# Designed miniproteins, single chains, continued (4), part 12

Each design is a single chain, and the fold is of that chain. pLDDT is the mean over its residues in the fold that is shown.

## One batch from the design tools (miniprotein)

Design m12411
Fold by ESMFold2-Fast:
Structure m12411 (fold): chain A 65 residues (1-65)
Amino acid sequence: PVLVLPRERFVEILTRVPGVGEERARAIWDAYRGEAPMTFSDELMERVMAALRPVLGDAELDLAA
């Protein structure tokens, strides 16, 4: 199964991650969609994935629009 997250919800989840903030959360959204280069540290991306994991459960992540 695939869980579809809208941009607003994705950004909301990521802004709760220490060191991300709203501007960086939007940049991560753009990079994840392939609209910008992925220039973030491995440590930051690990924290991002840890924040998304409870929302995803056993589902794969997909982004709406």
Scores: mean pLDDT 70

Design m12412
Fold by ESMFold2-Fast:
Structure m12412 (fold): chain A 56 residues (1-56)
Amino acid sequence: SNDELAVRILRQELIEMGVSEEEAERLAREVKEDIARGVPIEEAFRRALQKAEEIL
């Protein structure tokens, strides 16, 4: 599905940024949950990237 592809891409981007695999998986899961709740994909991604910057 498009959501699965989006989560996969985000996870790879977070790892490339230097986020641990465990934290990247957690943030990707949060994005999937946000999308399931009706949050636009671009906003869910923005939130995950902001959180990644805070833990780097």
Scores: mean pLDDT 82

Design m12413
Fold by ESMFold2-Fast:
Structure m12413 (fold): chain A 69 residues (1-69)
Amino acid sequence: LIEEIEKLIEELEKRYPDDPAAQALVDAFRREIEALKKQPVNDYTIARLKRLVEEARAALEGLDQVAAA
């Protein structure tokens, strides 16, 4: 899950390095991952990590769709 989120963040940063909205999302995701890494592994942290994967995928897909239009 953490590795999956990190790969999605790298894709956002790589494809949209000059997009301030994309970079703000990258910063927000990185901060949340670091906070979650300091917490014990439990149902809450797993659910939060799954949600971050979904949010990162949605952000990347949304930006890709806008770029293609």
Scores: mean pLDDT 75

Design m12414
Fold by ESMFold2-Fast:
Structure m12414 (fold): chain A 93 residues (1-93)
Amino acid sequence: LVEEGKKYFEKGDYEKAIELYKKAIKEGNVVEQAEALLNLGLVYYKLGDYEEAEKYFREAIELLTKELGENHPAVLPAQINLGLLEIEKGIEK
């Protein structure tokens, strides 16, 4: 599901990518759910919906930290993406 969603995201089919990532969140294990949340954040970032992107990045970080621990390899990339998104949103304005 996550890998299929990535393929649709790469070809610019954001609607289908969102559908597959949401399905991965519902049906997947913790790792698949966290990866799907991160990829949903990236899709919304690409669409310019920074509020939804932030929501999904924060949900992914929370899930990873709670279930797999703060030192899990996926936590830092998620935090970096969130930080870059906050800069794009013009938090310094």
Scores: mean pLDDT 77

Design m12415
Fold by ESMFold2-Fast:
Structure m12415 (fold): chain A 55 residues (1-55)
Amino acid sequence: SDAEIDKELDKLREEAGKKIKPLAEAGASADEVQEKVAEEVEKLNEKVEELKKKL
């Protein structure tokens, strides 16, 4: 099921990118972008733990 985990992780990363990209395109500072990246990374870590529990 490693392939299934990788597929779900790629999907989650794409979703995170969709939230970060508009901020970067709006000319947000590097600090603001990094802050948003940190938030999305925390959410991804939570979802990874949920996936490991279910798979």
Scores: mean pLDDT 73

Design m12416
Fold by ESMFold2-Fast:
Structure m12416 (fold): chain A 71 residues (1-71)
Amino acid sequence: MEATPLQRALQPRLSIEENARRLVEAVRLDPSLKEEILRQLEEAIRELRERGEDEEHIRALEEAKREIRRL
């Protein structure tokens, strides 16, 4: 299975907030990942809202999405 840019940036053992920070850094290092990571973040946020996950975690991902959008 081919690792997506999102999967390469994320560490399953890290918190959602730390993973969100890593996503922003990944796009800063490789701007070509911007569109792909934004798409995957949008889908992840939808999944988290559907599952009733902690709003704090959802906000961390939305802030990462906003930062990436501005890069």
Scores: mean pLDDT 71

Design m12417
Fold by ESMFold2-Fast:
Structure m12417 (fold): chain A 100 residues (1-100)
Amino acid sequence: SQDDIYSNYISIITTMTDGAIDIMDMHPDNDSLQNSIFGNFSFFSTHVMGVMATMSQDQRDSLVDVVIQMYNNLSSRMSPSVSQQLQQLQQQIQQSHQQF
């Protein structure tokens, strides 16, 4: 169901974000690690944008809010350059949401 798809995405987003934060907290100022995490979340963002079209408006609004919180939490552990790239991905997701 759409509810199952939504719940699975929230679970995946939360798990990925928590794992990335834990690893970055263990290895502060590691540019290579931060760029690897950025690459993984960039790839994931394309999938999030794809599934938003299958969700209800309330589910899309909730998912966008979770993604915003996720990217803010990740960016707080990253260099300014990587953080700015994550903010661009966040904007792409927000713009995709506004198209629906």
Scores: mean pLDDT 79

Design m12418
Fold by ESMFold2-Fast:
Structure m12418 (fold): chain A 56 residues (1-56)
Amino acid sequence: DEKSNPVVKLLAQGKTNKEIADELGLSVRTVENHIKAIMEDLNLSSRTELVAYALQ
């Protein structure tokens, strides 16, 4: 379940990619790659749609 993903949880909290990277000890590029992979898995087309999913 992608809702258990820490990136998704931080997106639900309104965190930016930089804040997520800082929290998880990742680079911003790595966070962007994770977001893209999650969006592909969920068939979402935008970061805004992923945030809406995270808030459900």
Scores: mean pLDDT 83

Design m12419
Fold by ESMFold2-Fast:
Structure m12419 (fold): chain A 63 residues (1-63)
Amino acid sequence: ERLEEARRFAEELVKLDPSAEPYAQALIEATERYERDPSLENEIDLGVALIAAAVAKWAAEKA
């Protein structure tokens, strides 16, 4: 995945709900790790971070 897209998503998420910053940071870190080493473990970690960030955004939009 593209780090630039992850950073934009993270910025939007934090603007919606500052308390979601841990999920935004986790997404950026997982994306950086995957781009550096696209191992199965890093791909799974990225997938988990993406799901968590997406759920956090959905929850923030509902609040």
Scores: mean pLDDT 81

Design m12420
Fold by ESMFold2-Fast:
Structure m12420 (fold): chain A 68 residues (1-68)
Amino acid sequence: SVVERVAEHDTAQARQEIEAATELEEVEALIKRLERGIASAKKNGDEKTAELLEEALRLAREKKRELE
């Protein structure tokens, strides 16, 4: 569906941003953005988007650990 393609595209971009991040502050900003996105998706009942964003959040947290 169109919604699924948009969610996949947005998470692909988030993954690229996580991979490109070289500073701890960049990853922390991405984590906050992803947490807000997950909260919004859950509030709207968009379980698919929430799942995809939670996967991106997991990658962002892993990246933060690598930079610490």
Scores: mean pLDDT 77

Design m12421
Fold by ESMFold2-Fast:
Structure m12421 (fold): chain A 85 residues (1-85)
Amino acid sequence: MEKIKEAEEYLKKGQEYLAKAVEAFKKGDYDTAIEYADKAIEYFRKAVELAKEAGDKKLALEAEINEGIAALIRGVAKLLKKKQE
């Protein structure tokens, strides 16, 4: 039960950073978007590890989906940053 709560806390932190990455991305601040996306990915990875250890497959899948979204935002921000140069 403690590992599930810890995984939920990491998922929540990841979602907060992902929201900040999306806001920076919308404003064209791709450096800030990449930085927050990197932080979101780290938190989501921890949430996946803890959820898998706890046997919560649904929570693990939710964290994996959010990690994928953060990775996509990061990748697109990097591509768009190069076009600003």
Scores: mean pLDDT 88

Design m12422
Fold by ESMFold2-Fast:
Structure m12422 (fold): chain A 62 residues (1-62)
Amino acid sequence: MEEKLKELEEEAEKFERELVRKYLAGEISPQEATELAKEWVRKKAEELGLSEEEIEKLLSKL
């Protein structure tokens, strides 16, 4: 259902918040945070069967 896409967006926002929190706590570097965020979004989008264009759009929101 389309709710899966909304859930993906919500999870991405929560994941971004956790990455920012970890970065501010000194647990990860800015480069590691960015890489983890992009890999997470790409993996989830691919699991949903999204196109590369949709994946790029999601990454641009980060």
Scores: mean pLDDT 73

Design m12423
Fold by ESMFold2-Fast:
Structure m12423 (fold): chain A 87 residues (1-87)
Amino acid sequence: SMEEEKRKLAEEALELLREIAERLSPTLAAQVERREKEMEKLSVEEQIELLEELTVWIYSQAQRLAPDDAELAALVERVIELVREMA
C-alpha cells in the first residue's frame, strides 16, 4: 500500500539522518535519536512532517559544520530525495 511504502521511505530517511548526525557530532546524533523515539508514537502523516523538519535542520547543520564534505553532501541530498518522494 502507499502507506506501507511511505513508512519504508521514512525509515530509510531516518537511518540516513542518524548516519549524517553521527558524522557531524555526538550531540546532533543524540538529538536525532530523541526525535526518532517521538516518531514511534505518530501517524504516517505526522512522521513525514517531523522528518521534513528534521531534514531541514540537519541540512543546515551539515552546511555549517562540514560545508566541503562531498560524501556528506551526497547523503543529505539522498535524504531530501526520499522526503520529497513521501510528500
Scores: mean pLDDT 83

Design m12424
Fold by ESMFold2-Fast:
Structure m12424 (fold): chain A 79 residues (1-79)
Amino acid sequence: TADAWQGLQLLEQGRYAEAVEALSRVEAPDALVHLYLGEAYYKLGRYEEAVAAYERALALDPQNRRAAELLAKAREKLG
């Protein structure tokens, strides 16, 4: 979606808090929106929220290898 692309662009620019704000405003978030939310939370050091977002991405798309890899990476930060 356009919202997912905007979130990715903000992430690429290092504007992580703005990426969270933009992606959180998506009314019907798909797996990709949750994936980018997780990435933004991860970059902000908000690892518990990153894990939750990646788990939601996997719930919507269970075969998403990218979400699974990023979830594992975020879990490593928690212990």
Scores: mean pLDDT 84

Design m12425
Fold by ESMFold2-Fast:
Structure m12425 (fold): chain A 85 residues (1-85)
Amino acid sequence: MYREEIMEVMEKAGEIAKPIIAALNAGDVERAAELLRAAGEEVGLPELGEEAAREVRRAMEEGNMARAIGTALATSLNLAEAAVA
């Protein structure tokens, strides 16, 4: 039961996170922010996507790639859990 649901959430989180992390690795902060907002809107949590986009922009302005990626991963997990539920 729970194992199958965890796998579904992790798969969806990967689908959300992969293009965002790719954009961040390319230095394309604007694209990463757009993808976070779009993912939030898709699952009915636009405020979460917008807040994550703002945090990612701030982390990248500070040169903190680890924080930007961490924010993208955590947000993708939260959005995936909402999408699967």
Scores: mean pLDDT 84

Design m12426
Fold by ESMFold2-Fast:
Order: sequence, then C-alpha cells, then structure tokens
Structure m12426 (fold): chain A 86 residues (1-86)
Amino acid sequence: SSIGASIDTEQLREAALELIKELKENPENSSTAAALGIYLALAKLAGDKQTEEALRLAIEALKAYEEGNYEEAEKLFEKALEILES
C-alpha cells in the first residue's frame, strides 16, 4: 500500500520505546511529552496498532502523573513498555 510504505515501523517502534522509557524517568520533560503526540500520529498513519496502543497508554500515564496519581502513572508506563518489548 502507498500510504504506509514510507514509514519504517521498526524504527518507529524503537523510537517509541526509548521515548516512553525517558518519560517514565522524567515525566515532567515537556519536549519529550510533545514528541509522544507526534509518534502517536505516525503510528496511526502507519497502521501500527501495537505502537499506537503503547503510546496511548503513555499519554494516559502522563495524565495520571499530572493528577498526582503516581502509582497509576507507573503502572501505565510499565504496560506501554511491555507492549513494545514483546
């Protein structure tokens, strides 16, 4: 297919994995958090449902962190990493 052919899904998955690891360690890093939205858009465009799900969980983790629910944030980050590391 023409629409997904230019997106390297392996590189996208590896980039998402590293991004989520960085966010788990530094959830207050606004530049890293902004990249999350960009990578989610790329995963959706590529049809990479696994990477899309992991990135959505990372976004939910950041919301939980902002709400002061640090235990929930950690669990959501861990679930996101498990999806990409499997």
Scores: mean pLDDT 80

Design m12427
Fold by ESMFold2-Fast:
Structure m12427 (fold): chain A 80 residues (1-80)
Amino acid sequence: AAEEAAIEVQIELRKASAFLTPEEQAALQEYGQKALAAVYKGDYDAAIAALEEALKHVTNPEAKAHIERAIAVVEEYKKK
């Protein structure tokens, strides 16, 4: 479960990275790593919070959509 959630989150964050500036890439890497660490601990609330912080640092609509999909993945696994 946690490994599956982490893989799906990583895929969405990788897709988001294609639309980012270097500064936004650094923010996504920082908060993305925090989110993945939280997912592996089963702390889905912390993972969602980290991804929402990443979303604040991103301006491109396509990148935002992929980060929002990563949040949706974590929320789905939180229900399990």
Scores: mean pLDDT 83

Design m12430
Fold by ESMFold2-Fast:
Structure m12430 (fold): chain A 86 residues (1-86)
Amino acid sequence: MSREELEAEVLRALGDMVATLAGIAYVKGDKETAEKYLEEAVRLYRQALELLGMSPDEAEAQARKHAEEVFERGKKIYEENLKKLS
């Protein structure tokens, strides 16, 4: 892998973590934290995609789509854990 590809993978992994935390915060009722973390995940994914040569506008659109998908997975994980504990 190139150095840029490696940096993009690290940024994507960070974005996945932040988007997952956003989903968890949303289910907990902390919508303000959820919105903040979701936007941070979008920025991380966008930076990763731009490093891989994607235009800023395309990177923003794809980053937002991916962040929303990971956010929804984070919500499901926490909802399933709540059902198991209740």
Scores: mean pLDDT 86

Design m12431
Fold by ESMFold2-Fast:
Structure m12431 (fold): chain A 60 residues (1-60)
Amino acid sequence: MLTSKVEMDSEEKAEEFAKELRENDPGVEAEVEGKTLTITSTLSVEKHVGLALRAIGEGL
């Protein structure tokens, strides 16, 4: 199990991305606390890191 925290540009962006993650993969859990998105998954390291990088990219 892997956990990553990503700071998004806004709370709305964090919640939108969290919703997308919850809908696309049942092995992914996403929690939002303010602007911080916490991604917890049972995916491979490569796939998990890819999700975190995508979240960061949407915040750039």
Scores: mean pLDDT 75

Design m12432
Fold by ESMFold2-Fast:
Structure m12432 (fold): chain A 71 residues (1-71)
Amino acid sequence: SEAEKLAKKALEKAMEALKKAETLELIQRAIGAALIGIGALIDVELGLDEDVALKTAKAALELAEETLKEA
């Protein structure tokens, strides 16, 4: 699904951000993005509404990419 693909991308970007993060604030944002991404993957696995999972995955990806840019 698109939600699964975006959630996996969000986790990848969150892990990249976490590796680069040098402040507690950026570490916390990266962890937050990863947790939201994991939530989207769980929603997909449980067969919940794809639109809801997609919104969660997009939010995780946006947070991960913004955090990575600041890291």
Scores: mean pLDDT 84

Design m12433
Fold by ESMFold2-Fast:
Structure m12433 (fold): chain A 62 residues (1-62)
Amino acid sequence: MKEREEVRRLMTEAFRALLAGNLDEAQKLLAKLREYERKGHMSPAEIEQVKFLERQLAELKA
């Protein structure tokens, strides 16, 4: 499924952006992942992973 491959790609890129300190890029990638969640293309485990990454981003921006 192309959508499932895109979710995996975006998840990997968001994690890399956070590790690199590219917080604005991480925010954009997480927003794209939320659009895939809204369309039903994400598992519950992937949704929890996005929530975790969003919390990490918020703490780094504080």
Scores: mean pLDDT 82

Design m12434
Fold by ESMFold2-Fast:
Structure m12434 (fold): chain A 68 residues (1-68)
Amino acid sequence: SETTRLVAIREIARVSGVSEEQARELLDRAIEEGWSQEEIEEELLRMGVSEERAREAARGIMNTVAAL
């Protein structure tokens, strides 16, 4: 649902420290391109997110994708 997606975007932004717009784009690309947790983590690292936060956020994204 749109509500589930919006809640997920806010949580991704909170955990990773990226903006809600960046979190939205990341989630949409992860779904569209079928990214693995490792690929999501690599993208977050490229965006300047720390290793610990990138790992946590990537895990959260994978859980969200599985629930959509």
Scores: mean pLDDT 84

Design m12435
Fold by ESMFold2-Fast:
Structure m12435 (fold): chain A 56 residues (1-56)
Amino acid sequence: KEEEEMEKAFKEVTAASRAGQERVDPELARKALKYAVKKALEIDNTPLIQEAYKRL
């Protein structure tokens, strides 16, 4: 559930960026960033990336 919401937020943020929208909802941006960091952890599970994910 939570991962699906974060993935949806990531897609919405990228779509808004492509449409030239300067402002994005901060909560959507946070969820999109958390999703990106989670996916980065699956590729490269380093302590630095783990700490970034825990802070989000």
Scores: mean pLDDT 68

Design m12436
Fold by ESMFold2-Fast:
Structure m12436 (fold): chain A 95 residues (1-95)
Amino acid sequence: MDEKGLEALELLGKGDEAYKAGKYEEAARLYEKAAELWPGNPIIEEALARALEKAGKYEEAAEIYEELARRFKEAGNDAMAEYYEEKARELREKA
């Protein structure tokens, strides 16, 4: 896991640079690779959802926020769950 985790963090950093440059589709691809290497990391998944949202992929972004909301609710973090539920709802209305 550690080697894949380090590679995932490197891809997260590259995705962040692409996102800052306005290259949202490229950022999403980099974040998708990071998420594959480190499944269930909420930082990577939130970054992916944001990039998809900025790329106009509202349904895909909403699905990720819905999954984040579910996992935070299961972990007892109701505030974060509510935040992601609201994000998903807004994106579903735009889709």
Scores: mean pLDDT 87

Design m12437
Fold by ESMFold2-Fast:
Structure m12437 (fold): chain A 64 residues (1-64)
Amino acid sequence: ELEELFKKYDKDGDGKLSPVELASLLESLGITPDASFGELFRRFDTDGDGVLDFEEFKELMASL
């Protein structure tokens, strides 16, 4: 479940994923972030705070 994966990689428990945490999560699923990963991350970071909340994370995962 996406919620369980999100919580597992949300190391500081703030309800947000950093790019490093998200990359580790994707790698655990066998997905290697490519050179466009930073652009993809920024596209789904709708509030511009440099991290993804759970709704932004779900949209990003649906686009993969």
Scores: mean pLDDT 75

Design m12438
Fold by ESMFold2-Fast:
Structure m12438 (fold): chain A 57 residues (1-57)
Amino acid sequence: SHLAEAERLEAEGRRALAAGDRERAIAHYQKAADHAFKAGDLERFIALGREYAAVRA
């Protein structure tokens, strides 16, 4: 499901960020946000957008 994919990709993004891989984290957060949007989970979509912006700053 899109929700399960969003959760998995969000976790992978966090692991990538913890490992110092910003590019991988950004890619995973973007994919997670797309899946959250398709699932109708707007709270998660907004939260992922904030994580994406923070990594890009």
Scores: mean pLDDT 84

Design m12439
Fold by ESMFold2-Fast:
Structure m12439 (fold): chain A 68 residues (1-68)
Amino acid sequence: MEVKLRVTSDDPRLTPAVIQSVLNNLGYTVEVKELEPGVFEVTVRGEVDIDALQAALAPYGARVERLE
């Protein structure tokens, strides 16, 4: 199973590397791609808890949205 998420943030500290590190530390296997400044596409392998991801990225003011 593979889940695609959109992550958006106005915080310049949030980079693809930071997103990958945070989510890998939660035990997820992810691929992160920056689509536009502050807009990231995150592909997660396996099942994902959106609320847990949102909480982990809350220090960066990020919004996590499930894509199709």
Scores: mean pLDDT 81

Design m12440
Fold by ESMFold2-Fast:
Structure m12440 (fold): chain A 60 residues (1-60)
Amino acid sequence: SMEEVIERIKNATPEEREKLADELLEKAQQSKDVKERIEYGTLAALVYAQLYLDKLEEER
């Protein structure tokens, strides 16, 4: 379920979140349902954005 996915992200390290984002993107690509594609794709995009922000902070 989407709730289980969100819980996995919340409890993950940054490295684990990167792997989870990759899994979410894969699920979005494999899904035939437009709603699932949007949900998984959006979560993947948000996780990637969050990881990018962390990286920008680390470079400072």
Scores: mean pLDDT 80

Design m12441
Fold by ESMFold2-Fast:
Structure m12441 (fold): chain A 71 residues (1-71)
Amino acid sequence: SNEEALELLEKAREAIRAGDLEEAIRLLKEAQKLGLDPKAVESTIEAIRRGDLVAALSGIDELIEEVRKKL
C-alpha cells in the first residue's frame, strides 16, 4: 500500500542518518516492490552506493512526496 511504502521510506531515511546504509538499501528495495518508480528508487540506491548521502536523502524526500500525492 502507499501507507506501507511511506513507512519504509521514512525508515530508510532514518537508516541513512544512522549510517546503516545496508538497511537503507534493503528498505528502498522493499518500497520499490510496492509500486514506486523503479528508476527513482534505483537512482537513490546508486547515490547510497557512491556515498553521496546528500543526493540519497534528496531522492528519498522526492519519493516520499510522490507517495503522499497518491494518498
Scores: mean pLDDT 86

Design m12442
Fold by ESMFold2-Fast:
Structure m12442 (fold): chain A 74 residues (1-74)
Amino acid sequence: ELSPLELAILRTLARAGGEPLTTSEIARALGLPQSAVSRALRRLVARGLVARSGRDPKRYSITEKGLAALKAAE
């Protein structure tokens, strides 16, 4: 279902307690390139597991659907 990278992103957002995070904050937390995180975030947003908010910078937060998916995977 979810790739290891997608699970890692959802876990990072869940640990933020609903606080919206930028792509660079998520990438830094995971020790990964922003390009990889951005690509995965687009897929997660398309699936309704992550919500986009704000402008320059754009921020991302986990949805209730995303929390349910993470809980089912763990």
Scores: mean pLDDT 83

Design m12443
Fold by ESMFold2-Fast:
Structure m12443 (fold): chain A 56 residues (1-56)
Amino acid sequence: MEEAQKLIEEGKKLIAKGKKLIDQGVATGDKKLLLKGIGTVLRGIGLIFEGELLLK
């Protein structure tokens, strides 16, 4: 598989993981977990952008 598509897939996995952490943080009132989830989503978005850049 091309490196670009691998980065996009990893980014999508991180976004899914981050969303789950955000949902848990909201449900439990855990601000640290919420911030960790947000950070994980941002890292996932960054990997998708990097992968998309390699495809262009």
Scores: mean pLDDT 82

Design m12444
Fold by ESMFold2-Fast:
Structure m12444 (fold): chain A 65 residues (1-65)
Amino acid sequence: MKITLVKEVDASGLSEEEKEFVLKLAIRQTGLEAKKLEAELKAKNPDEEVTVEAVVVVDGKEYEA
């Protein structure tokens, strides 16, 4: 089972400093959500291979979380 969590960030109207802050926060939070979801799904499906990937998209650019 493969699941991808995608967080889209609308950076329109943000300063460069605000955009950096929001990106770092989004990467951190999305990565933690993916890890928690993967652990929960593995607990429910112990005989299945479960992978949860996390991606943050800012202005069309993808960042792994």
Scores: mean pLDDT 81

Design m12445
Fold by ESMFold2-Fast:
Order: sequence, then structure tokens, then C-alpha cells
Structure m12445 (fold): chain A 65 residues (1-65)
Amino acid sequence: SSEIEELAEKLLELAPSLTREQAIGIAEAILSGDLVQIEAAIKDLEEAGEFKAVEFLREKLEELK
């Protein structure tokens, strides 16, 4: 899906330490509304110090509630 690829690329720009596979997984979770996976990704990125990606994902989580 082009939406998944575009979102994954944005996530890689916000968190360069992510692999493409991880970014795609997070993008799929956002587009499917998988709140559990998004919360898990926030925790992992927070531990990695990727605070720009954490902020982006927290906004997405609030939008999906």
C-alpha cells in the first residue's frame, strides 16, 4: 500500500534508528488502528530516545481513540 510506504518513510525520517521493517509495522498499526501495537512502539522509541517519533505516535494514538 502506498499509504503504508509513505507513513513508514516519514517514521524513518523522525526515527532514523528504526529499520524499514519496524517502520512498516508501525505504519500498518496506525492505519489499522491497532492501539496496543502503537503503545508498544511508543515505549520502544522512548527507550531509544527517539522523542520526535514518540510525539508523532502519541498524537496518532489520541486521534485513533
Scores: mean pLDDT 85

Design m12446
Fold by ESMFold2-Fast:
Structure m12446 (fold): chain A 99 residues (1-99)
Amino acid sequence: MTREELQRLYREVAEAFREMSEALAAGDKEKVDTAIRRVSEAVARLVQAIDPSADPERVKRTVYNYLKELVESLTPEEAAARFRAAAEIWEKRANDPNL
């Protein structure tokens, strides 16, 4: 896997978290579910690219369940802020010269 491919995968995760934050801020439940699925898929792709022995379907299920529980446990404002922070962290990782 090239550094450029890894940077793209980190960026895809960051974009998915940003979309989830925006959907939560908008109060659009359908877009929130879609965004949770997109984050889960992006994370599964990244994990499998780093660790080829990882089961992408297991990672996707684990991330989906975690995010769904987290969204249900927080207010929409708290969830939106948390996932915006997550997007910023993943974007910084995408721009890390030591990837």
Scores: mean pLDDT 84

Design m12447
Fold by ESMFold2-Fast:
Structure m12447 (fold): chain A 89 residues (1-89)
Amino acid sequence: MLELAEKYIQEAEKALENGDLRKAITALSRAVLYIKAIGNEEAKKLADEAMQLLLEARKAYSKGDFENARELIRKALELVKKALEITKK
């Protein structure tokens, strides 16, 4: 679970750096699922917040608002990374 979440976070970071917003959203959505599966309630709250930001990012992307989509993805990435650190102890 943790190793898979870390791999998807790294994939999302690379996708975001390369401007592949769709790939970044997909990778972060997968990382969120693995973090939630760990069963830590505090990390789950952050993961749920990140998922809401990713839903908004998908809507922005579909409307051609790539700047707003990128910022929403960045915020979601920060929350997912924080959630992962909480699960590591």
Scores: mean pLDDT 84

Design m12448
Fold by ESMFold2-Fast:
Structure m12448 (fold): chain A 77 residues (1-77)
Amino acid sequence: AREEAVKHLEEARKYFESGDYEKAIEHFEKAVELAKDDPVLRALAYSLIAKAYEKLGDTDKAEKYREEAQRAVDELN
């Protein structure tokens, strides 16, 4: 449900703000899984996953998730 996706997004954001990027990614991935029909939520979550991977030094994964975020934005015609 969208409400569960939002809860995971909020929890992930708290982990991101505290510097726990690995836990943030886990919760952002759960938000994406629950937000299949919500490209706004998916775009936001993918953008933040990309930023978390950048903070962890995984530039290849960061770029891949930036592309996923752009794909979700492109659904917002």
Scores: mean pLDDT 84

